# Designed miniproteins, single chains, continued (2): the designs that were tried, part 53

Each design is a single chain, and the fold is of that chain. pLDDT is the mean over its residues in the fold that is shown.

## One batch from the design tools (miniprotein)

Design m5820
Fold by ESMFold2-Fast:
Structure m5820 (fold): chain A 84 residues (1-84)
Amino acid sequence: SLLEEILEEFRKLLEERKGPDGKVSLNDAIEALREALKKHGLSDEVIERAAALMVFEINLTGKDGKLTIEEALEVAEFALRRAL
């Protein structure tokens, strides 16, 4: 599915950007999501809606500063299911 293809691209970008602790910053995760969506031809409106929903969900879960790749994927899937 389009969702699975976007999440796989997002995972690849996160693997490239993770620090030695295996985590990514919030900013790196959000930029990776934007890049994955752009690669799949989504509109700027959809991209920014998904980014905003991801930020909202991260804040709601009380995560501060850094995410594991699995945490970032879970939050991105939540955002994408609402944005797409």
Scores: mean pLDDT 84

Design m5821
Fold by ESMFold2-Fast:
Structure m5821 (fold): chain A 96 residues (1-96)
Amino acid sequence: SLPKVYIPVTEEDLPVVKEALEALKAGDKERLRRIMREYAGLTDEQVEEVLATKDVEKLKEMIKNNPNFKAQVLYTLKRAILEGVEIEIKVEEVPE
């Protein structure tokens, strides 16, 4: 079986992160643009860069250099799809 990537999310974030994963698998660019803007607060320029990126190493650097956790989650989903690895979304309860 393929290696797994575990992505921790809050229960509140779970529906949006699942929607993003399904949109990535389906190649639904319009849904991805909406999620990247509305959930992660990315600019139009950042959204188009992420959508165009097919380089795993570039995505790793984008994750490393972006302090926005929601953006890091979306970049990690795209990286996992590009690498062909299995993704498991793990709910962590973090009521702050």
Scores: mean pLDDT 80

Design m5822
Fold by ESMFold2-Fast:
Structure m5822 (fold): chain A 75 residues (1-75)
Amino acid sequence: SRVAAASLAIARELLRAGASNDQVSEAVRRVAEALRAAPDDETALEEARRAVEAIVGEEAAERATEAARRALEAS
């Protein structure tokens, strides 16, 4: 699914950045919620970026969100 593809992309980037399993799980949960609740992918990605930023910081969140965007575009 598109949600699964975006979630996996985010998990991979956060693990690469050294995030803990708890941080990855929370980030993936918030991203999946944003993708299901938002009216479009751009709104979902902006909401996801802010949620992930609160967990792992701006730099890691930006990289993870770009990976998620690419996964959604390929779906």
Scores: mean pLDDT 82

Design m5823
Fold by ESMFold2-Fast:
Structure m5823 (fold): chain A 68 residues (1-68)
Amino acid sequence: MAKEKGREFGEKAAEVIKGTEVPEGVDEEKIRESIGESAVLQAEGRFGEEGGEAAREVIEKALEELKK
């Protein structure tokens, strides 16, 4: 289903975000947010609105976890 595929896509994107190595002097938070936003748009394009929403939930949780 679109929702399940979007969630799985978001989980893979979250792993990429968590494992992203950013050079010194680059805004790491901004880079991670950009990756997340791109992944949500890709999920929306491939799996529709429900897929995009599912991916967004997973990615936002990962970004919030990294801010702690």
Scores: mean pLDDT 77

Design m5824
Fold by ESMFold2-Fast:
Structure m5824 (fold): chain A 96 residues (1-96)
Amino acid sequence: MTPEERERQAREFLRAVADGAESAAEYVKSGNLEKAAETFEQLADVAERNARAFGHPALEEVAQKLRKAAEYAKSGNGDEAIKILEEVAEFARRLA
């Protein structure tokens, strides 16, 4: 891939992360914290793989935030999980 194609794919993925974070927040709001945590961990794993593949440090930061949201969801702290998801969605949209 050219550097321009790699950057475009990273931006497209960041948009997908923002959408995924919003969907995961709905699981938290509905009280399905286990499903929310699983979704956050899956998104974090994909973000880490894509950070390596695209060489984009922002995706690694997104992965770390998503893992933290999963920890809060697993501990029953849905409000903190939602706060982190809003930060991830805003961060991803700014970079996309």
Scores: mean pLDDT 78

Design m5825
Fold by ESMFold2-Fast:
Structure m5825 (fold): chain A 111 residues (1-111)
Amino acid sequence: SDEEKAEKIIKEEFPNISERAKKVLREIIETGKVPPKEELEKLSEEEQKQIIEILTKLGEEYEKEGKLEEAEKWYQLAVDFAEKVGQGNTGLVVESDSNLALLRMKRWLGL
């Protein structure tokens, strides 16, 4: 499940993530949508970057399993989140955007 994959990523790579950042991440997982900008602006820059990285890693985990539609969903959420917080040009979002472009190409080719 999305929750199980996210929990594993958090445990292994982000064990000190704040409860506030976890709440926002949980809302994204439950709704499949990025929260309003006003909610995201309450997060620190570090918390915003952690969420972008976790969403990107969720996409990577689904891509490894061959679940390309789920992978595209998470990469797109990472890009959308980064745009809302003004981090659309950071290395984190560039990676997610590149993965999204490659994934869309694979799907278009029937791979």
Scores: mean pLDDT 78

Design m5826
Fold by ESMFold2-Fast:
Structure m5826 (fold): chain A 85 residues (1-85)
Amino acid sequence: SMEEEVERVYRETLEWLLAQGVPEAVARALARVAAEALRRVLEGVPVDEANARAAEEVVKAVGEATGREVKSPEEALRLLQELAA
């Protein structure tokens, strides 16, 4: 079912991020973004549109979970690399 696929992506993404050393709060926020992106695709949102929304949600999620101002996907990725190190 769609719910089972969305939950699987959430779980697998969370496990992978935790294995990379990403802090739990950030890992959970990013796993939610990945799961929501999949749900949108399964509900008929075009992949490019779903990916664009996910990129914006990653910026917001990393900012909210870390308490830092993050303005771009590139800044979010750099911050994630610093947090995982």
Scores: mean pLDDT 86

Design m5827
Fold by ESMFold2-Fast:
Structure m5827 (fold): chain A 85 residues (1-85)
Amino acid sequence: AREELDRVVENARLAADYAKKKGLITDEGYEILNRLIDRVRAGEASREEIDKAYEQAIALAKTPEGQRLVRAIFAELRAALDRVE
């Protein structure tokens, strides 16, 4: 459970870094993603917070490729949170 969460968090961070490097997401979207990733890692994130951050991040993705990447990241974060507790 915890090991799976750590793996998902690391994958999400790498994907967010990739999105920023390739211009698929804005600096604001990247900050939103990293803030949420830190809260998920700490075990403090709620599903409601994840959903709200998703709405903000998807709006800041601007491209179909960026939107697909954001959707994948958030799907993994939601699934990992459900499996931890």
Scores: mean pLDDT 77

Design m5828
Fold by ESMFold2-Fast:
Order: sequence, then structure tokens, then C-alpha cells
Structure m5828 (fold): chain A 91 residues (1-91)
Amino acid sequence: CTKEEILRLIALILRAIGLEIEIEKLEKEYKENPSKELLERIVKLLEELREVLREAIELAKKCGLEKLAARLEERLREVEERLEKLKKELE
């Protein structure tokens, strides 16, 4: 594991946090005023978050950060479950 790989991992984690904040904001808006447009935007951000988490997990494992990798895998499962539920609403 290199310093560059650690910096990339940190950048991915920060991006994941930013995406989660935006998703939470949109989910609050959706609860108050449900719309297909808001639901579609939430789904798109969750799909992006899923990809970011997958990349972060790969880097964490390469760097021997097993506890971090496990925590990220747990978050990934939560994101995938949320995506499944929301995609059913779009059908």
C-alpha cells in the first residue's frame, strides 16, 4: 500500500460522505413532497455511492485495512437494500 493509494482511499471516503449527505437531504424533501423526479435523483446518487464504496472497499483491502473494509461492506449492503426498495417504487 502506497501513500498515493491511502490518499485515494481518503478521497473516496470523503466523496461517499458527501453523497450520503446529499441523499439524506433529498430523502427529507421526498418525504415532504413525493415526486418521481426526486426519487430518480435519489436512485442516481445511490448508484454513484454504490460505485464509490466498491472502489473504496478494494483499496482498503489492498492496504490491509480489514476493519475499514468490513465497515464499508456493511454500508454497501445498506445502499444496495435501499436501491432495491426505491427501484420497486419507480416500477
Scores: mean pLDDT 88

Design m5829
Fold by ESMFold2-Fast:
Structure m5829 (fold): chain A 80 residues (1-80)
Amino acid sequence: MFEIDENLSVKEIERKTAIELFRLVADAMDKAWEEIKKNPDLSEEERKELMDKYFDEARKQADELIKKSNEVIKKRLEKE
């Protein structure tokens, strides 16, 4: 589980969030690619649906990560 340390500077929080967002996209690509390789008989439509599924999951995780990052930044700005 990804946790944002509130003791970090805003810039460090933004940097770590950006790195984790890139990781989520990379992981989605890897998962989709592995599944396509396991099922070479998949149609073009089925391959697209599989890609869309993993990207949708990554997007939901990205949205949650951005939300958590913004909450930590907001708390820091309100406290300081």
Scores: mean pLDDT 76

Design m5830
Fold by ESMFold2-Fast:
Structure m5830 (fold): chain A 75 residues (1-75)
Amino acid sequence: MKVVGDRIILDDDFKSLSDEIYENVLKPAVEGYSAKVVKVGDNTFVISGAFTGSDRGRAMWQVVKALEEYLKTLE
């Protein structure tokens, strides 16, 4: 996994799981914040719609943590 600015990029090995990760891991992680996760490619997601930059930063941190924990279960 890579994080580049507002983008989260999954490794190619996880492309087949990208829709499952998007729906079951990333979307739930932001439900408590004024932000949303948008799938913009086969393995690429963007944090958007946050009310402030601080809200977006907090949402990104929660999404990254949820994704890291999920990916650990696959190792």
Scores: mean pLDDT 76

Design m5831
Fold by ESMFold2-Fast:
Structure m5831 (fold): chain A 90 residues (1-90)
Amino acid sequence: SPKDHAVLLAEATVGVLRIYVWVARKSGDLSDDEIFQRVAEQLRKTAALISQIDPELAERILAIIDEAEKNKWSVDELLERIEEVIREAK
């Protein structure tokens, strides 16, 4: 279904971003706050694309990013919560 494509795109994005976070931390060039902002920006871009296929999943992803920023979550906590939302969408 179209929703299966949205789920796959979201899962692929999170997988790539987990690798990015690992690489960025190993480089030492970016602060944790800078890594969080780059990850959040990419998740927002993915949510915008997904909104054309599954607006409910996109809205849930955006809500988690907003909550993470408000509550100053780690990037790991953000990605874990996004993965949970994606699993619930299956």
Scores: mean pLDDT 89

Design m5832
Fold by ESMFold2-Fast:
Structure m5832 (fold): chain A 59 residues (1-59)
Amino acid sequence: MTPAQKEARELIMEGASYAVEAIGYAVDYVTGVEEDALEKAKEYNEKSNELDAKAEALL
């Protein structure tokens, strides 16, 4: 595995973690647990997308 592939893998794994967090907030919003949860879900989803884009740039 090249250093770039290793870095891409780490970015993808971190992005996956943010995606899971975003899903958690989306569920909180849909179930009415917290009004600000939708904004948090979008923020974490954007972070996941940024990390995925960085990983693609390395490949």
Scores: mean pLDDT 80

Design m5833
Fold by ESMFold2-Fast:
Structure m5833 (fold): chain A 93 residues (1-93)
Amino acid sequence: MLEVEESLLRTPEEEVTLVRARGDEKDRERALRLAAELALKSGKPVLLEFEGEEKEVYEASINKATGKVVITSVEVEKDGKIITVHEHRGFEP
């Protein structure tokens, strides 16, 4: 069963919704969809922290040129190093 927790992060630049979710591969797809829907509804970026086999961080944001949601992945290594990987996944509702 997908476990979801929502909170607000305040940065010096902006207010970002943080979604924390845990589950399996199917739950990850549902969490990504939820983050995309929240970004569309708010017009603001949403950070998704998903914990499956590894901890994955995604950002769902609106591409202002197209009005579509863009999902960018941010990987966190076991030694605490953050690797930013830009994956352009076109999310079609």
Scores: mean pLDDT 66

Design m5834
Fold by ESMFold2-Fast:
Structure m5834 (fold): chain A 56 residues (1-56)
Amino acid sequence: MSKFLKDALDFLKVPEELREKVEKEIGHATDLPENPLEALLVGVSRVLYEEEEKKK
């Protein structure tokens, strides 16, 4: 997963500073899908949503 995660985040052009947060979210969440791609999309969505909430 880690290499796939890094390659996928690079492909999606996720900012470097958010990549560690996405990896931690995926590692700590117990309710993520078993499919690595679906888990990645959920993790990215959660991190981006939290960053936008902090701006309000």
Scores: mean pLDDT 71

Design m5835
Fold by ESMFold2-Fast:
Structure m5835 (fold): chain A 81 residues (1-81)
Amino acid sequence: PEFTVEFTYDEKKKTVTGTIYDADGNKVATFTAKLKGPPTDTEKSNALGVVGEAIGEVIRGIHQGDTEAGRERAKKILESY
C-alpha cells in the first residue's frame, strides 16, 4: 500500500502536525507536537522529527499487521517529547 504524508506548521499555536493518508486518500493517523521553546528553525525541526518518528511507528505497525501497537508506540514518542 502507498502512503502520503503531509506536514503543516501552525505559527499561532506553535505546533507541527503530520498526517498520513492511505492510497485512497483516507486519513490513517494525525499527530501534533507543540514547540518546546521559541519558534526557531531548530525547535521546528525538533517537533517535525518527533512527529515523523510517530508516523514511522504507524507505518511499521501496519507492515507488522498490528496497526494499534504502532499507534500506541507513536503516542508514547509524542508523550516523551
Scores: mean pLDDT 85

Design m5836
Fold by ESMFold2-Fast:
Structure m5836 (fold): chain A 99 residues (1-99)
Amino acid sequence: MKTIDLAQVTAPTTVEPGDIIIAEGVYHGNGLFSGSLGVIASKVPSIAAEVEKKVKQGDTIRVEILAKKPITITPTAHGLRLEGLTEENVEIKSIEKLN
């Protein structure tokens, strides 16, 4: 079991089943998040929906998700590319409001 903070991924990284992914960002309203949490929310809308129940615009949020299947993370010029990240392949372990 490893913990992978998306903000620290600078090279192609494989997340194995049982690893924890950490994503963080600011909620901007209308389902929009900045930071690494924005990347997760775009791939797994259910995470966005669960976070929105607990936060207000301007709040900073940290989410921990358990990988159930392999996920490949590739840094690109346009941000992180996540392959294998789907509703079925992840489980929310925690949602923390940092503000």
Scores: mean pLDDT 82

Design m5837
Fold by ESMFold2-Fast:
Structure m5837 (fold): chain A 104 residues (1-104)
Amino acid sequence: AVRELSIRITALEIELMSPDADPQSVKELIDQVIELAEQVKAQLSTQSGPLAQQAVDHVSRAIEYFRLAGEYAERGDLEKAREYTRRGSRYFDLGSEYYDQWLS
């Protein structure tokens, strides 16, 4: 789940760097990222403890930023979509650090 989400975020970032980026294609990629992130959040939410709770918080914040990116992509504002995608990616990366500590 986490690895698949990381791959989809990378694909989204690559698409957003394209000068010919299509807002509809970007929106579809964002929707896929949100779906995978919700799955990761659901799996983490079955766990107890401070590290799992912190990872849930970080993933939740990432999802909210990806939703904002999707709203801007739908409006054709790819600059704002890039900004919010970067913010979402940063929060997801913080959560990923805790996944390894939680599994150990």
Scores: mean pLDDT 82

Design m5838
Fold by ESMFold2-Fast:
Structure m5838 (fold): chain A 83 residues (1-83)
Amino acid sequence: GADEQARILTEALLEEKKRNPEGKPEPSLKEEREEEARMLREAGMPEEAVEALLGLDEEGLKRAEARAEAALRAKRLERFGAL
């Protein structure tokens, strides 16, 4: 459900931030990143996830999204019994 997706995304964002603590969004993409952060706050995401999102560069964010997608896919395959 949504809570599971939120948890997986939070874990992916925190892990990428931990691996690249010096990452930051490109200045030209700052407004877009701040809007994404606002949406996450409105969705009830923990502030730690929002801070991680704001602290990732574009490649870090893409890696976090890829990790979240892979984790969600793995959970779906596990439930289906294919893993």
Scores: mean pLDDT 74

Design m5839
Fold by ESMFold2-Fast:
Structure m5839 (fold): chain A 90 residues (1-90)
Amino acid sequence: IEELKEEAEKLKEKLEELGKEGKKFIEEAKKKIDELLEEAAKDPSKKEEYEQEIEKLHKELEEKLKEMQKKAEELEKKYEEAKKKAEELE
């Protein structure tokens, strides 16, 4: 019973860590996009290059977020299972 409670707590910690990692990744991506937009405004001759780089960052962000979402779903399922087992064994 105690082992299941410990497992649930570890899964909760992993979910919190994943959430923090995701938030940091989103903030970093936003900063890069903003920087590229400022550079494009300063040099219109390179606008297409900056637009392509922004599009690439959007695709990378989307792929990373999908991976993190799958990990979060797996951890949430394991957390719910551990919780149910702990409640059943009481």
Scores: mean pLDDT 74

Design m5840
Fold by ESMFold2-Fast:
Structure m5840 (fold): chain A 67 residues (1-67)
Amino acid sequence: SELVKRVKEEADYILKQAKLSKDENEKISYYFIARIMLIDAKKNNYPEEVIKIFEETLREIEKILES
């Protein structure tokens, strides 16, 4: 699916930016971006595969913030 591919590329970009950020506030901003994307995907009844991608991205950013 083109949608799934684009979602994965966007999620990977957000995660990469969170990992590269040296400022805690900037890392937190990527967490909220991922969270908003997840909420939007659920609200608009996106495919489960899309929801899982955003859930995994959010989980990975949470690990970065806990480190």
Scores: mean pLDDT 86

Design m5841
Fold by ESMFold2-Fast:
Structure m5841 (fold): chain A 97 residues (1-97)
Amino acid sequence: MSEVTKELMKKLNEAFEKILKAKTEEEAQKIADEAIAAIEALAPQLTVESLSMLAIHVAVYLTILKIHYPDDKIAIDAVERILDAIAAEIARKEAAE
């Protein structure tokens, strides 16, 4: 795994902790927006394999979140937006010849 992928993974884990502690939808979405901006900025330097690994990591976290905190719609929505952003970057790379 590249150092860029490792750094982004750490940022995602930090974002997840902040999202779980967020008291408002606005706060959670701001944290998600910052994570999405980091993903979009670094995505050109990442392979589809690296982005897929990040997507799996976020999807696993989202599944755990839905099981343990099913009523935390604020956190669930914020994490789903991060997953969607990674999926969009994968689709963009796959469309590039």
Scores: mean pLDDT 84

Design m5842
Fold by ESMFold2-Fast:
Structure m5842 (fold): chain A 71 residues (1-71)
Amino acid sequence: SLEEVKKQIEKAKEELKYVLKNPEKFSKEEREKALELFKKEAEKIKEKYPELKEYIDKVLKELEELYKELE
């Protein structure tokens, strides 16, 4: 269901935020790769579930802004 997909996106978002906020545990390369992978999967989900496009775009913007603030 769309709700289940949305919950999985929220879980993945929180996991990625943890990675991005802990540079002492994750190298810059690891953090960049994690963000890149999330973006690729997000684009795939937007194609499959266009109803979630606006929501996913907001999640991506939040993560990109967080990454820029921490770098």
Scores: mean pLDDT 84

Design m5843
Fold by ESMFold2-Fast:
Structure m5843 (fold): chain A 80 residues (1-80)
Amino acid sequence: MEYDISAMSDEEALKALAVLLGERASEAELRRFVEQLIAHKSDATLREALALIEAARAKSSGAYAEVLDELAARLRAALA
C-alpha cells in the first residue's frame, strides 16, 4: 500500500502506520514510511509513531522484530 505522508494529517499518518504494522507490511514499505514521517512530521508525531512501533515489537519475533527494533532506533535518533 502506498501513502503520501506529506499530504496526510498527523492523525491520518499515525492511523496509516498502525494499519501497516497490523498487516505486517514489508521492511521496505515500513522503512520508507518512517523516513517520510521523519521528513514531514513534528517531534510529537514521531514520539507517537515510536510508541506504535514499540507496541508492535512487543507482539513480534524473529526477523520482523529486528526490523521494528531498527525503525525504533531510527526514530529515537531523529528525536535526539
Scores: mean pLDDT 82

Design m5844
Fold by ESMFold2-Fast:
Structure m5844 (fold): chain A 110 residues (1-110)
Amino acid sequence: GKEEDLKKIEEAAKKAKEAIEKGDVEAALKAIEELLKIALETEDEEVLKYAIEKLFELTELALEKGMVEVARKAAEALLEAAKKLLKVTKDVTYAVGEILRAIGLLLDLE
């Protein structure tokens, strides 16, 4: 259900954040992949928006720590979650905005 999915997103995001703070690239990549998997398995707009918010935060944190591989993975996951949101949302402008933000982050990372 929605509440369980929100909790899973929060738990995966916390694991990714802790891994980034510790400089554990492998653990961070795995946690980001788990977060994206949960996001892509949902059709709930609020769960997807929450995942998008967390993936953006993780991208920025990884960039701050100089973890380019992790930042790229999080930005790619952000793009995939935003594309999924575009299919399920009535707020097309918001979803397109998040897609463009993810593309901008990926272009900065090359």
Scores: mean pLDDT 87

Design m5845
Fold by ESMFold2-Fast:
Structure m5845 (fold): chain A 65 residues (1-65)
Amino acid sequence: SLSEIEVQIANEIRKVSGDNSTANEKAITVDINLVRKSPSYRFSLAAGLNKAGADTSLLKQLTTI
């Protein structure tokens, strides 16, 4: 589901950025809102996360929802 993927995306962004600041948390909130609204954004985010070494199963889920 999209809600399950949202949690996983937020965790991967925190992991690959190495940043737990309030500013990064606000940026993650914006990214999650874009994921909800835009299939093209999901593909762009998946490509970026893939380049950063994110989990392949998450990337597959992100591109097939």
Scores: mean pLDDT 68

Design m5846
Fold by ESMFold2-Fast:
Formats: structure tokens, C-alpha cells, sequence
Structure m5846 (fold): chain A 75 residues (1-75)
């Protein structure tokens, strides 16, 4: 499970970074929507893997932090 969680977190980070980069490059809304699909899927799978409300809450905060970092770096 630890390896799967790490892989899903890496997938989410890479997906968010790709989405931000595409947005800055002027990608269409349709392209941005398509790029968000892997993020949504990986997020759902991670939440399904985490069995407690505390774990889900902590993970959500981590994702928010990662998204903020990627956005700040891309600015």
C-alpha cells in the first residue's frame, strides 16, 4: 500500500504541474478538462485507499499544499 500511495501522490503532483503548464501555454478549456481527468481519477483512488476521515483530511491538505506550490512556481 505504501508504494501505491507514493505512486498516486506522484501522479497527482505531475498531473497538476502538467495542467498548470498547459494553462500558461494557452491550452483550450477542453484540453485543460482532459488534463484534469487523470488528477480526478488518481485523487479518487487515493481517497478510496485511505480508510479514515483523518487520513483523508490530511491528504486533502497535502494536495492543496502541492497545488499551491505548483501554482506559485508556475507564476
Amino acid sequence: MEEKIKELKETLRAGIERLVAASRAGASQDELNELSLPIVKASKELLDTLKSDEEMGEFAREIERMAAEVRARAA
Scores: mean pLDDT 71

Design m5847
Fold by ESMFold2-Fast:
Structure m5847 (fold): chain A 72 residues (1-72)
Amino acid sequence: SEKEELAKQLRRQAIAAYSASEINRAGGEFSEELSKKLGPQWLPDAKLDYEASELNKKKAEELEKQAKELEE
């Protein structure tokens, strides 16, 4: 059905957003490790990456919720 196709599209978009969230989280962890080894100048980079990770995670959760509502 058209609803099943749309739900599939939303789930693919959610997977992409989850992947982006994981990449940003890994970037934040890397910058945090650099701050411990090289100095606190890397802490702002870690913060920005963690914030981007949370935003992408929320986007993924909203897309997954929309897909689930279409399957009901």
Scores: mean pLDDT 88

Design m5848
Fold by ESMFold2-Fast:
Structure m5848 (fold): chain A 75 residues (1-75)
Amino acid sequence: MPAMGPGAREGARRALAAGDAGKGAAGAAGGAGGALRAIGAAIDAALAGASEEEADEAGRRAGLEGAELARRRGA
């Protein structure tokens, strides 16, 4: 079976930490969307056979894109 590498778990963990319920509350839908994108990107990269570092980077980029989009909408 395709294995989920530690990179996918690390990306998911970072996304969940960044989406800490207390801090994500003000933009709950947007925050949850960002976390979900980060997790999905990390999982997709891991399933494609990317290294754990590449999977973590993909998750980080997806999360940052979600956060930047929310910021631009607020500006």
Scores: mean pLDDT 58

Design m5849
Fold by ESMFold2-Fast:
Structure m5849 (fold): chain A 89 residues (1-89)
Amino acid sequence: SAAEEYAEEIVEGARLLGEGDAAGDAAKFAAGAIRTIGAALEAILTLDPEAARAALERAREAVEADESLSPRGRRLALAIIDGALELLE
């Protein structure tokens, strides 16, 4: 579904963010953050509110469970997702 595709894009952004943090690569870290923000905001803009919430909650669960992510990268990705969820309130 479109919601699953947006969840996957958010998770991929979080992975790039975590990789950038682990490598000390500021450009990659910024690119990961931008991708995560962009995917989350696009989900809110293009999906109905219930589907957008489902996509964001699915991405949040996947990011929270992903032990391969750096702790800082995971915290920032979760903060972005939580901020996007607040926009649906």
Scores: mean pLDDT 88

Design m5850
Fold by ESMFold2-Fast:
Structure m5850 (fold): chain A 77 residues (1-77)
Amino acid sequence: SAADKLLSQLNKILTDTRKKLAKAKTKEEEIQIGKETVQQLKDLLEKAKKEYDIPKELEEAVQTAIENGEKEIKEAE
């Protein structure tokens, strides 16, 4: 389903980000990885909104992940 595809893409972004963060050696690298992840989540949500009628709960979960990521980046800067 469309929801399963979106969840799969979300999980891939989060898994890839976790692997990159585990290999990061500097705070600057961590911030850059965070910024790239937030952008990927924003792109995923925008694309999903255009292509699918997304369940509100799933839309809110992705939006919360974006907001949490932006907050962590701001606190790290």
Scores: mean pLDDT 81

Design m5851
Fold by ESMFold2-Fast:
Structure m5851 (fold): chain A 80 residues (1-80)
Amino acid sequence: RAATLARISELLLALLKEIDFPDADATVANLTRALEAAKSAEEQKALVRGFAAYLKAKFPDKAALIEATEAEILALIDAM
């Protein structure tokens, strides 16, 4: 679990840096904390999907990269 959450935070940070998202480190820390506090895999996946949807709306030119990272993170949650 802890190792999987660390991997998810690495993927999120790499994505946010690649799309030049402001306050990437703080955003990843906040989202990782929310994922740790989530009561179920469904709640974790809902958080990830919601954030990915927000990023695609803000950075539509990066949609393919965001979707690829979202899919990888969702697979990691399912493997927990």
Scores: mean pLDDT 83

Design m5852
Fold by ESMFold2-Fast:
Structure m5852 (fold): chain A 63 residues (1-63)
Amino acid sequence: MIPGEITSEAEVAWLRALAEQLLATGNAEARRHAQEALDLIDRGEYNEAARAAGLAEAAHDAA
């Protein structure tokens, strides 16, 4: 799978929504990574935010 670059505001909005959902519904580890993703989005580091959101989703799935 080719790691996609976050190149559009729609992709950023999707990442923000995913991170916010994981903050609301996730376990402690998922919430931690989701918060990191939101902080990275606010800094404009969208590719790193995507990685943090992926870690949040993986932590949620592991529970």
Scores: mean pLDDT 75

Design m5853
Fold by ESMFold2-Fast:
Structure m5853 (fold): chain A 74 residues (1-74)
Amino acid sequence: SKSIQARALATLARYYLKQGKVDEAIRYAELAFKYAVEAKDPLGLRQVARVYEELGLTEFAEKARKTAEEIIKA
């Protein structure tokens, strides 16, 4: 399931961020975002937004949150 994969990748991105592995965290966050969008998974997108926020990628976090809201409203 793309939804399960998205959430797992977001968790993995957060794990790498906690380890100081910023490049790995970004790479896995990007994959998580892609899969969460494909799955139309608002929870996955919110988890991705949290990782982007912690990375200081505020615009990407905002986009992920907005995408989650659009899915919920649909």
Scores: mean pLDDT 87

Design m5854
Fold by ESMFold2-Fast:
Structure m5854 (fold): chain A 88 residues (1-88)
Amino acid sequence: SMQELRREAALVGASIGVLEIHYSVLKRTGTLTPEEAREIIERLRRLIEQARRLREQLADDPQTVADLQKEIEHAEELIEELEKLLEE
């Protein structure tokens, strides 16, 4: 149902937020390892793929599509930051 798809979209956004908080804590405490950075990147990539599928399924809901697009962009920016840290 449309209501179940919207719930799934909200949960994807929440999951991206949890990973962003996790990264923030690890960075602030100086405990971020290359292995943890790679794990966060992999989880974010899976959530981006899920968000893209939901965006296609919810094409008739422009507000949820816009929210999902914003979450995808935030996740992509976070991946770019993490990948730069792995290059150093």
Scores: mean pLDDT 88

